# Designed miniproteins, single chains, continued (5): the designs that were tried, part 57

Each design is a single chain, and the fold is of that chain. pLDDT is the mean over its residues in the fold that is shown.

## One batch from the design tools (miniprotein)

Design m18074
Fold by ESMFold2-Fast:
Structure m18074 (fold): chain A 55 residues (1-55)
Amino acid sequence: SPLLDEAVRALAAGDYRRAIELAEQALKINPDDPVAQSLLETARARLAALPPEER
């Protein structure tokens, strides 16, 4: 999925907000996608550990 590919790149770049947005969009298209669910959970956890100014 192009959305998941972009989400992985955003996560690797430290752009957790973008990774969350892309993973959420992927889940809206395919709710049963375990990769999208895993990416969303990981990105949310990473984002919660950072202050907003570091995003």
Scores: mean pLDDT 82

Design m18075
Fold by ESMFold2-Fast:
Structure m18075 (fold): chain A 90 residues (1-90)
Amino acid sequence: EAEELLREGGLLLNEGKYEEAIEKYERAIALAPEGSELRAKALTGLGLAYALLGEYEKAIEYLEKALAENPDSEIAEFAKRLLDYLKKKL
């Protein structure tokens, strides 16, 4: 279920449906255990969706949360690079 929500969020993000992607990622986060790989990916996806909407402060918050909960996740390098980019925008 949480894995399916993560996948759907990614598809919606690719289609430019950022608000719908956010809804899917938020639901995935609610179902995923803290510190899990799935939660780290969902938090990173949420951060990316907010960044694409121009909501940089929210994007930074979620990316920092993803890295704090699971710094060794498969998505961590992407999250770090995106976070560095967004901090230069503020």
Scores: mean pLDDT 86

Design m18076
Fold by ESMFold2-Fast:
Structure m18076 (fold): chain A 66 residues (1-66)
Amino acid sequence: MEERVEAAIAALKTLGDALLADGYSPEEVKEIVRSAAKALVAAGLLTPEQAERVYEEALKHIDELA
């Protein structure tokens, strides 16, 4: 369970890194990452609570890079 949350955090951080490197703005990247976290809930891979934690960690990472 915790491993799944950690894997999702790592995946969304990697997505954020790639989008920032591609020239997307931090605000655009945050929107894309938020949508990805919601998609994981819709797919049944994360609970809403887990997705919120994953999103917050990814957003913090994006803010630290921007």
Scores: mean pLDDT 81

Design m18077
Fold by ESMFold2-Fast:
Structure m18077 (fold): chain A 88 residues (1-88)
Amino acid sequence: AKPEIEARLAAVEAKLAARVAELKAKGPEAARAALEELRKELAPLAEEIKKKYPELSDAEALSIAFLMKYGGVSLEEIEEWIAAERAA
């Protein structure tokens, strides 16, 4: 695996873990509302990702959209990750 991608993934995972902890701290009702709002907010971006990569599941496309908006991951980094997956 490319070390630069692995280092970036670790940084994004740490940022996402902090965000998940914040949602858990707000309680189940607030977490459900936040997840529903997030899903609606990310849907257009997830649809655009899926148009480019139709082999991705809805969940995968939504996860990528989340990483771009909240993980601070660029589209170029996402494309590099997809290329690495396809090369395996």
Scores: mean pLDDT 70

Design m18078
Fold by ESMFold2-Fast:
Formats: C-alpha cells, structure tokens, sequence
Structure m18078 (fold): chain A 97 residues (1-97)
C-alpha cells in the first residue's frame, strides 16, 4: 500500500531524528506515521519509538501511556518476551513519577 510505504518513510525519519537527539521532531514524525497506517504491525513499532522519544524528553506520563498500549497488544498476540520488556519499562518509568 502507498500509505504503508509513506508510513515507513516517516517512521525512518523519526528514528533518524531520535538518534540525533531531536525528540520533538521525532514525535511529530512518529505521530504522522501512526496516522497514515493505523492498525498494522507498523503501529506497534511506531508506538514504541514514540514512547522512547517522550522518555528522552522527560515526559514520563506520556512515555508510560505509549509503552502500555504496545505492551497490551503484544500480550494479546502472545508475544510474551516483547510484552515483558515493555511492562518492565512501564514499571521503571512509574518509579520516576
């Protein structure tokens, strides 16, 4: 799908901004990627990166929100290891609130 290709390009740009320490720009790109292609496996990856960007900005409340959603999705899909890693991340961030 054309939308999936565009979402992939936006996700990659977001990751590049995240690596450069441009967290607010990264967030905008991840949000746009999710908007273009919601409900795909790509949404799970974009949500995790969005959570990482908020964590880097020190917005722990939003980081927790965006880590909890992919953790729940991973649990539903039987991705036990991925779910455990995300759940542990949520626990660590809650201790910083």
Amino acid sequence: DNALIEAMELLQKGIDYLKEGKYEEAIRYFEKAIELDPGTPFELLALVHLAEAYEKLGDYEKAIEYYERPAQISRRLGLTNAAKELEEKVKELKEKL
Scores: mean pLDDT 84

Design m18079
Fold by ESMFold2-Fast:
Structure m18079 (fold): chain A 70 residues (1-70)
Amino acid sequence: SEKVKELAEEYLKKVQEIFEKVRNGTPLEEALKELEKIYEETKSKLPKEYHKQLEEEYEKVKKELEELAK
């Protein structure tokens, strides 16, 4: 659905903004809190059938952020 695609694109855009913040010196703990907020907000707007996929992507992004943090 169009709306699901828009929500996914918005989520990915916000995730990229968080990666950029970490590259520019934002503490990992603050980045992870922002990511959790974005994840919960996106999850609340998505149909339940997409929640597992979103959770798997969220866990993957968390690991990538931890590897990126200096």
Scores: mean pLDDT 85

Design m18080
Fold by ESMFold2-Fast:
Structure m18080 (fold): chain A 71 residues (1-71)
Amino acid sequence: MEELRRELARLLAETFRLQAEGRAALAAGDEARAAALAAELEELARRIRELEAGLSEEEILRAFEEARRRA
C-alpha cells in the first residue's frame, strides 16, 4: 500500500502544479493553454479516483499532506 500512497501523493502534487499553471494561463488570457491544462487535470483526476478506491481514508489524507508539502 505504500507504493499506491506515494503514487497518489505524486499525482496530487502534479494536480496542484497544473491547477496553478491553469490559473496563470487564464489570467494571461491564454485560453488554448488553459483548455489543454484542464484536459490534463481531468485525466489526473480519473487516475486519482482509481487509486483512492484502493486506499483507506487515512492513507488518502496522508497522501494529500505529502502532496501539499511538495507543492
Scores: mean pLDDT 81

Design m18081
Fold by ESMFold2-Fast:
Structure m18081 (fold): chain A 66 residues (1-66)
Amino acid sequence: GAEFERRFEELKRRLREEVGLGGGRVEADFERRRVTIRAPTEEVGEKAKELAEELLPEAEVVVELE
């Protein structure tokens, strides 16, 4: 719903500000409650996953290394 989408937008903002990860590297499947994060390193991926789990605790968070 709209609340999940709002928190996903907040996630993209905080990933940009705190982790340096651009919005193009984060995707959401709202029907499946899944967030996919493409990270350049394992360290960035771990930080991004922690933030996603904080903001979207109901979501499945998948990290893919690029």
Scores: mean pLDDT 82

Design m18082
Fold by ESMFold2-Fast:
Structure m18082 (fold): chain A 68 residues (1-68)
Amino acid sequence: MADDMVAALEAMVRAIEKIAKRKIENDPTLKPEEKEKKIKEVEEEAKELLERGREKARETGEWLESLT
């Protein structure tokens, strides 16, 4: 059960990450260099949060929303 729960949280984080990246790519107010930087930041933070996974999934969602 714990592993299944972590897998569900990972799927959610990955989904939010994809949405955040897509919004960054389609944001007309950001320069291409800024888009690349923000995408890398999203990827790095998503990786760290996936490792910490369990209780921080909610915080991850809020943080990723703040990047969009």
Scores: mean pLDDT 72

Design m18083
Fold by ESMFold2-Fast:
Structure m18083 (fold): chain A 63 residues (1-63)
Amino acid sequence: PLTPAEQRVLEALRAAPEPLSVRELAERTGLSQPTVSRALDRLEARGLVVRDPRTGRYSIAPP
């Protein structure tokens, strides 16, 4: 199961019309940047989010 932090990060990414940075995710979720970074690392490992290597921004993984 997802942790509450992972769930909040996923919900913020699903609601966003564009990819988000760690800072923007922290602002939108009310979580600290280190907490967001750890949640994103776990979500990437699960294949649920992807990071753009050129921008460093995150989005929901395509189906």
Scores: mean pLDDT 85

Design m18084
Fold by ESMFold2-Fast:
Structure m18084 (fold): chain A 75 residues (1-75)
Amino acid sequence: DLEAGAEASAEALVKGIEAGKKEEALRTLREDAALAPPEASAKLREAVEAAEAGDLEAARRYAREGALLAAEAEL
């Protein structure tokens, strides 16, 4: 289930930030973005920017979109 996987990835990002592990969570997200196809990479980078700005709702949405695009590209 690609949607469930993408949702879980986005939730893990937000929970990591809320747990005080923002640097670790953003490092993982930047690494994922660097390895992702261009469209997915762009969304994951938008998630990083939103998280850095403190917009966790936008960060969650962009991370979900990016994870879904990356998973779809593997099909």
Scores: mean pLDDT 83

Design m18085
Fold by ESMFold2-Fast:
Structure m18085 (fold): chain A 60 residues (1-60)
Amino acid sequence: GEKLIEEAKKYLEQGDYEKAARLALKAKQLGETEGADKILDELPKFDVAKWVAEQLLKIA
């Protein structure tokens, strides 16, 4: 989980918000909730919400 948070931070710094969100959500699914929430808070809210909704619809 922690490695995914570090990778998400790198994508966030590059401006690749979709990849940062994807890695943060995977880390959150693995129990790394606090680190993932920090990354998600720094991402554009609309892009994160849309990406999360699309991911959850496939899992639900």
Scores: mean pLDDT 71

Design m18086
Fold by ESMFold2-Fast:
Structure m18086 (fold): chain A 78 residues (1-78)
Amino acid sequence: MDRESGLLYAGVAAVLESKGDYREAGREYERAGRLLEGVDPRLAAEFYRRAARAYERAGDLEEAARLRERAEELEARA
């Protein structure tokens, strides 16, 4: 269930990113990451990195830094 929901949010984020809605894309990638943390921490880290990149493009540098740190932590545990 969480994996399916995570992939759905990631799909929404990809569409938003293709439209240039980077802040919204970052938010949806972050949701995908949160849903996947307990199921697939490597995939969660990938989505947190995508969220960070999207937030950086939106100018949300603090959010981008926070999510890169979280992705690194999850990768170290996976």
Scores: mean pLDDT 84

Design m18087
Fold by ESMFold2-Fast:
Structure m18087 (fold): chain A 60 residues (1-60)
Amino acid sequence: MHELKVNTPDEETARRIAEELRRRYPEFEVTVEGNTITIRTDTSVETAIGAALIAIGLAL
């Protein structure tokens, strides 16, 4: 299992990005703690990074 943590400017931004991640990548385990998003996947860290960047673009 691979784990990626993404720090955002605020909790609202973290929740928006996490929501896009859950919609686009439902097989990822996505948790939010304050302004930090934790993504867990069995695929790869590179896949998680790509997914996070896409979700950020869609949420902003």
Scores: mean pLDDT 78

Design m18088
Fold by ESMFold2-Fast:
Structure m18088 (fold): chain A 92 residues (1-92)
Amino acid sequence: GEEKEVTLEVPAGGSASATIEVSPGRYRVRVENLGESEVRVAVKGSDGTVRFAVVPAGGSAELEIEAGETISVGVTNMGDKASTVKVTVTKI
């Protein structure tokens, strides 16, 4: 199936981003925060819609987005420890 995964290392007090190339359609974006700090996530599809989630330490969130060619994911870590964030995009 059409599934892609990216792991982002987000520095303490910093941000990380990824752009994922996809085929047109609707996607479920799962964000898993494997770190000890809360992160804030923004997911943008090619339609210009931005979806936001707050993901607690050790937690996860799921978002749905429409995409044409790309899905952009930005993660901000306002905590004092670096975090590892796993992003999975699955076509639905």
Scores: mean pLDDT 84

Design m18089
Fold by ESMFold2-Fast:
Structure m18089 (fold): chain A 60 residues (1-60)
Amino acid sequence: ATAERAVALADELMAQGKSALEAVKIVTDNTDDGVAISAAGKRLADEIATLAHQGDAEAR
């Protein structure tokens, strides 16, 4: 439930034109509102951020 909510919020932000990295940052920064604090949600958010960073590193 919490993990699904975190993914849904990130997906919605990306659909609005935000980058994946920005969407993840907004979701994690919004933890004080009770959004995405579960280990499962954090793990998924970290994976998305890792993939975004990996792509940038490979371009160098």
Scores: mean pLDDT 59

Design m18090
Fold by ESMFold2-Fast:
Order: sequence, then structure tokens, then C-alpha cells
Structure m18090 (fold): chain A 61 residues (1-61)
Amino acid sequence: MSDLERGERLGALGAALGGQGQGELGYKVGMIGSKLARKAGDEETARNAEKAGELARQGKA
């Protein structure tokens, strides 16, 4: 799996964990996804993963 694919999947997983009440875990997973997407050169995917993590932590994912 590419760094971009991992970034996308971790962003989605972060959002799903936030929706299940796992806000802190969702935040951490989303931030890891954001870093992997940035490493792959995809700033949009990185931003989406970061936003998903932040929303998870706020209980709004």
C-alpha cells in the first residue's frame, strides 16, 4: 500500500473512530494519515485527514 493510500485510509479510520466515540484515538490516527499524505505530496488528502482527526477529537466526526 502506498503512503498516499495509507494516508487516505487512516484519515477515514480516524473519522470512523470519532463517530464511535473514540475521539482521542481518531485524532491520533487522522494526524498519522495527514503526515503520510504530506510525505506522498498530496496536501489536499493531508488536510482532509487532519480535519477528520480534529473533528473526531471534538466529538463531531
Scores: mean pLDDT 75

Design m18091
Fold by ESMFold2-Fast:
Structure m18091 (fold): chain A 55 residues (1-55)
Amino acid sequence: SLEDEIAALARQVVPERDRHLIPEIARNRVLAEVLAADTDDPALRARLRELLKSF
């Protein structure tokens, strides 16, 4: 599912301390867009934004 794909990518960029927020990020487009903006990896950023277009 789209939520599962966002959650998998979020696990790669979210600090371990904040991993408890991953389910909320996967369900909330606004939080997922904030994560995409904050990531320093341009490939992960592009993939997250591509998935968000399907949301």
Scores: mean pLDDT 71

Design m18092
Fold by ESMFold2-Fast:
Structure m18092 (fold): chain A 70 residues (1-70)
Amino acid sequence: MSMEEESRKLGEKNVEEATRLARELVARDPSASPAASRVLGLAYKGKEGTLEETKEYGEEARRIAEEARR
């Protein structure tokens, strides 16, 4: 398996997770829409990057989602 393949797979999983988190944030509080958009945007940026970028953007997206959940 190549790093490219691993990065693509991780990116897809991160986008799926971000989509679920964004949906839950907006369903719970519509004012969280900007945070939900940022979570999705970061996951998509990670998907187009290197494996390390995919990991970093995924972590940042999760951090923003956790903060918005407060």
Scores: mean pLDDT 78

Design m18093
Fold by ESMFold2-Fast:
Structure m18093 (fold): chain A 98 residues (1-98)
Amino acid sequence: MAEEYIKKALEKLKEARKVYQLMKEGKMDEEKAKAEMKKKLEEAIEYAKKALELDPENLEAHAVLAQAYAGLAALDPSDKEAAEEAERLGREVEERLE
C-alpha cells in the first residue's frame, strides 16, 4: 500500500525536475515553471505523507518528503519551514540507514 504512494511521489519529483530543466534551457517561462514545480512538489508531499500514514517508519517516504521540501526551499529561499523540514527529514533518513 505505501509503495504505491511512494511511486506517485517519486513521479511528481521527476516531473518537477523536468520542468526545472526546461526552465534552465530557456524552453519554459520562469514564472510558469516555478508555479508548476511548486504544484508538483506539493503533490509529492501529499503522496509521501499518505505513505507515512500507512507505514510511519518507511525510509523511502521520509527521503521523498525531504527531497520535496528541499525543492520548495530552493524555489522560495524565504520558506524557512520547507528548509527546516528538509533538514529534519534528511537527518532522520541518515540515522535510519545506520
Scores: mean pLDDT 81

Design m18094
Fold by ESMFold2-Fast:
Structure m18094 (fold): chain A 82 residues (1-82)
Amino acid sequence: SNREKLREDLRREIELAEELLAENEDLLTPAELEKAREAIEEARRVLEDPNASNREIILAEASVGMMILHIVVSKKVAEKEA
């Protein structure tokens, strides 16, 4: 179903974000780490909410995608400042 696909897409995006965060934890500032953890936690709340609309699930996936981009950018900045 469309809803199951949206939830699967969100779950995969969360898993990718968690993996990237774990792999890059030492390259991020404490503030960036906290912000990333909060974004992932919010996305998980949407994923686990049986009343979440398709729009809310899509927006949560987009938000996690933005956090993934932020982690990648933060890694590049940290590497150049080292």
Scores: mean pLDDT 85

Design m18095
Fold by ESMFold2-Fast:
Structure m18095 (fold): chain A 60 residues (1-60)
Amino acid sequence: SALEKEIEEKLKEAEELAKEGKYGEALQLVAEARNLAIKANDEESKKKALEKMKKIMEKA
């Protein structure tokens, strides 16, 4: 779906921002992706967003 694609793109952008040390911006994109996953009732995408958030927080 279009929402799934948007979620994946936001998570990918968050990963790139985290690589640049921009953890605040990365976490904001993860939060946006999670909110889209909630709206889509997509449990797998919610899980992916939470996993990405944890990985970013480990580096911060």
Scores: mean pLDDT 83

Design m18096
Fold by ESMFold2-Fast:
Structure m18096 (fold): chain A 82 residues (1-82)
Amino acid sequence: NPNIIEASKYLTEAKRFLAAGDIEGAIEYLEKAIEYLEKVDDPNAKKAAEYVKKAIEFLKKGDVEKAVEYLDKAGELLSTLT
């Protein structure tokens, strides 16, 4: 599914922004990942989008460790779709 592949790329780039300390860049790329996930009619894609939304919420609270945990959970779900 091209939308899952694009979402996975945006998640990977968002993690790179987080490793560099660029929270704003990470959030921008996570929002793009959500756009692609919401185009997929699959329960695991919908659940992955919810995990990405939680990650954004934790980033806005300054909890980068918890955000990364939810991004890893999203990535694991997307692995079931590829």
Scores: mean pLDDT 86

Design m18097
Fold by ESMFold2-Fast:
Structure m18097 (fold): chain A 72 residues (1-72)
Amino acid sequence: LDLEGLAASVGPEAAARLAELAREAEERLAAGADPAEVERELAREFAEILAESPSPRARALAARLAELAAAL
């Protein structure tokens, strides 16, 4: 995922929240959590945050991530 490009699209507040969620996911994986479950949860949460963005590109990514989360 192009995190730098994503941050430019969503603004600093949303970018900080996305970074926090990614850090929490890394901690869960280090603790032995199921990678598929962590990825599903992360994708869903990312989709929710990106859907609030005024950027059409970020909102399109949100829709795609929501589909992937539902399929996982």
Scores: mean pLDDT 73

Design m18098
Fold by ESMFold2-Fast:
Structure m18098 (fold): chain A 73 residues (1-73)
Amino acid sequence: DPGLEEIRRLVEEAIEGARRLYEETGDPRFLELAEELERALRELEENPSAEKALELRELAERALEEIRRARAE
């Protein structure tokens, strides 16, 4: 499923970015963000649905934007 593969890549990128930012800053907010994304991805893998996939994509896109903004500060 190309759509699910794209979403998985996006989520994995967001998780990696959040974890790296936590390592750099020590801010627990980024650890919490990584954990939230990991749980959401697991839920999608256990019970795949187009609606959950779209929600996870939006969550990952918002997370990546937050990470980019934090790095720019």
Scores: mean pLDDT 81

Design m18099
Fold by ESMFold2-Fast:
Structure m18099 (fold): chain A 68 residues (1-68)
Amino acid sequence: MELEILEALALMAKEVGDYELAAELFEELYRRGAISEEELREELRELAERARAEGRDELAAELEEKAE
């Protein structure tokens, strides 16, 4: 199903370290009603923390901005 595939892709992107793609996919899940706004913000914050831990400071800042 569309939402199930989208969720699988989001989790896969997160697992392989493609945090920008993961963030876009979690935003799509929110727009389609699969996750709450609170859940989206939590996921974006986690992606930002992972990006920062890997030295991807510009991406981390962008993800933190989106989580607000």
Scores: mean pLDDT 83

Design m18100
Fold by ESMFold2-Fast:
Structure m18100 (fold): chain A 102 residues (1-102)
Amino acid sequence: MEEERKLVAITTAFALRAIGGKIIEELLKKGVAPSKLGITDKQAQEEIRKGRIIEEFFKEKGVDWTREDLLELIMRVEGVSREEAEKRLDELFETVDRGREL
């Protein structure tokens, strides 16, 4: 089903975001300023916070995320309602559909 492909792509994107947050956290611990990464301190702290939420979600749910799991994650990461999370998930699905074609 096409939706399963989109779910895998979005789950992978969240995994990469969790890794990115962890990398930012480790670089900051080593004294690298957020400005050297092209981001503000607030942006660095938000990416670390969001990455930790995503990492915990992988620990709770594993890697085979359903649409409902993605909605729950978006609600936790962004602090939004289910209705807003559904809009954001639809935007992510549209982004996957607009991905580069060969």
Scores: mean pLDDT 81

Design m18101
Fold by ESMFold2-Fast:
Order: C-alpha cells, then sequence, then structure tokens
Structure m18101 (fold): chain A 55 residues (1-55)
C-alpha cells in the first residue's frame, strides 16, 4: 500500500516531466485520477509526495 502510493507518485511525476506539464497540472491530474484507484486519504498522500518531489 505505501509502496503503491510512492510508485503512483513517482509515475505521476515522470509522466508530468515527459509531457512538459507544470507542477500544478501534475497535481491536478493526480487529484482527478487517483481517487478512481485510491481512497481520498491515499490520493492526498500521493499529492504530498508529488509536491515534495517537485519542490
Amino acid sequence: SDEEIEEAARIAVDNGKASGASKEKTIEAVREYAPTMFSEEEAEKIVEIVEELLK
């Protein structure tokens, strides 16, 4: 579960960088799609990790 959350955050960052998306757009994508696969708490944790990675 924690490993899956970290993996999802890493994939989101990598996809964002590959597409030239801003930090804000990457976070928006996570907020849109993560709740379809993760709980609200897990989705928020993914957002926090993405924000840390994109400092």
Scores: mean pLDDT 79

Design m18102
Fold by ESMFold2-Fast:
Structure m18102 (fold): chain A 87 residues (1-87)
Amino acid sequence: SEAKKRARELLEEGKKALGEGKYEEAIAKYEEALKLDPKYVEAWTNLGLAYLELGKTEEAIKYAQKALELDPNNEKAKQLLDLAKHA
């Protein structure tokens, strides 16, 4: 799917922005990826990570839970949820 290919490109752009401390840019890229592929678990987990880096703990929990709704065994989402709840 062309949409899924573009979603993956946006995820990689978001991950680069996240690594550079550009949290708002990372969020925008992950949100665009999720508009193209709403079942993209990795985009939900990385969106939550970016919100956690901004200190937005409730948003981080929300997106970690969305990732776990799609993939209940996702280790990264479980770790994010645990970290955000104990922040």
Scores: mean pLDDT 90

Design m18103
Fold by ESMFold2-Fast:
Structure m18103 (fold): chain A 55 residues (1-55)
Amino acid sequence: MTPEEIKFQKILEEAKKKVEEEMKKLSPNKAALLEGTYEGLQRMADWVLKKEREK
């Protein structure tokens, strides 16, 4: 695992905590939208990590 991957994982974990905190404060409609966005970000993160590994 590269140093770049480790740094990115730390950023992801911190972002996850912030998203969860914000979701608790939002209305149900906004919470659902944020959950969908969060899943999209997870998929993008996996894609970026694979690209970094290939570089």
Scores: mean pLDDT 70

Design m18104
Fold by ESMFold2-Fast:
Structure m18104 (fold): chain A 80 residues (1-80)
Amino acid sequence: SLEDELRELEARLQELAAQLAEVLDKVPEEKIKKLQEILAKTRKEVEEALKAGDLEKMLKILVESAKEMIKVIEEALKEV
């Protein structure tokens, strides 16, 4: 289910966020900006989905956002 997928992605993001925090001073600004852009887009899209009452669309947006953030963080960690 989307909820199960989101739960697994959330756990992975928490692990990666902890690793990123340890090397934050070495992370390129470019990667930080990409994460900020993903968060800003996700916030707007979630707000629109909630306004429309489309909870399934909200879950899909959160899943897609989590996957994008995981990719950026994994790339950032490889460059450190």
Scores: mean pLDDT 86

Design m18105
Fold by ESMFold2-Fast:
Structure m18105 (fold): chain A 60 residues (1-60)
Amino acid sequence: MSRSVSLRVASDINRVGAEASRMLAERNPKNREKFLKGAELNEEASRELEEEARRLEEEE
């Protein structure tokens, strides 16, 4: 398995995590801020992992 494939899987997992955190924020108003921050962190991680995977795929 290539490193780029592993990074894309990790990116997808973080993207799903961000979506789940946003849903939890709507269901848990008292903890909304915490879940929204979690979603933001997961979205940032997903983007960085996707950019890294794309860079590796473009090199060779």
Scores: mean pLDDT 81

Design m18107
Fold by ESMFold2-Fast:
Structure m18107 (fold): chain A 66 residues (1-66)
Amino acid sequence: MEKEIEEIEKRIEELEKEIEELRKKLEEAKREGASREEILELEIELGVKELELAVLKLVLEKLKKK
């Protein structure tokens, strides 16, 4: 279980970095006047990563309660 907790924590850290990169890309795209379609694609990708992060945090909480 401890190894599983460490792996999940590492994955969470990786996802937080990916989310930050996507947020920067989204902000840059909006600043540069990118198409609404391009902005929407970035927002969808960001949302998917944020959902994965939320799921992993829930799994981590359950593992720590065992």
Scores: mean pLDDT 81

Design m18108
Fold by ESMFold2-Fast:
Structure m18108 (fold): chain A 60 residues (1-60)
Amino acid sequence: MPSEEELQEEIEGLREAIRELEQKLEEAKKDPSTPESRIASLEAAIGVLRSALSFLESLL
């Protein structure tokens, strides 16, 4: 079982990854040349990471 400190580090890492993907999603939405499939993929990735974040937070 990971320590509480290790869990907090993973949670922070996931929050940073989510923030970066949200920034990329915003940039993709502002670019009219971005395929809709790319936007959908970024939204799906953010959703998966948010689910993982919720799971890890539930372990604290």
Scores: mean pLDDT 82

Design m18109
Fold by ESMFold2-Fast:
Structure m18109 (fold): chain A 65 residues (1-65)
Amino acid sequence: SEELARRLVQAIAQAEQAPTTEEAIEIVRSAFPPEDAARIAELLRQSKQRGIEAARRIAARLVAA
């Protein structure tokens, strides 16, 4: 869905620019399925770069499905 693709891209950009890890996690939880959001949140707590990279990979998979 083009609508899903737009929402995920926007959410990832907002999460990357979020001033705190907790704000980035809330953005991800609002946009991604719960299972995927939980995995991304765990990575964001360890490393923002790794969390955002994972979000991009997961978003590509979800859009392709």
Scores: mean pLDDT 86

Design m18110
Fold by ESMFold2-Fast:
Structure m18110 (fold): chain A 70 residues (1-70)
Amino acid sequence: SLEERVNRLIGEAQDLQLRLDREGAPPEVREKALRAQELATEAARLLADGAPDERIEEVIREAEELLREV
């Protein structure tokens, strides 16, 4: 479900930020992780507001792309 996918993204983005902080990752990598977390949070808000699935899917996809680049 979209809810499960959004919750997974939020958890993955949070875990990634903690890992990158622990490892002393470069600022540009940390910025991508932060952007992904912001998008995951926005997707959760859209889901709660009953936004169209297509819009939620686009935000999820952008977050997933950023997480893959890290």
Scores: mean pLDDT 84

Design m18111
Fold by ESMFold2-Fast:
Structure m18111 (fold): chain A 82 residues (1-82)
Amino acid sequence: MKEEAIRHLREAKQAAETVPDPELREAMLAHIDRALEAVEKGDYDAAIQHLREAIKVAEQAGNEDAVRHLRRALSLVLEAKS
């Protein structure tokens, strides 16, 4: 579960790097990096918050690949917390 969530976060990070708007790209990458750190530490509350913010920015950027990977990571983290 943790390794799968990390894989989806890394795929989302790769997709985020292709975002042409530098402000949206930096915001998305910041939230993804914070979510990765939180998952690695087992801080699932922080991971959920950063994943939700990353999804919001990815939707604003219109990056469907990032949204898909981030939503999958969020689902896995929510299951791990439950």
Scores: mean pLDDT 87

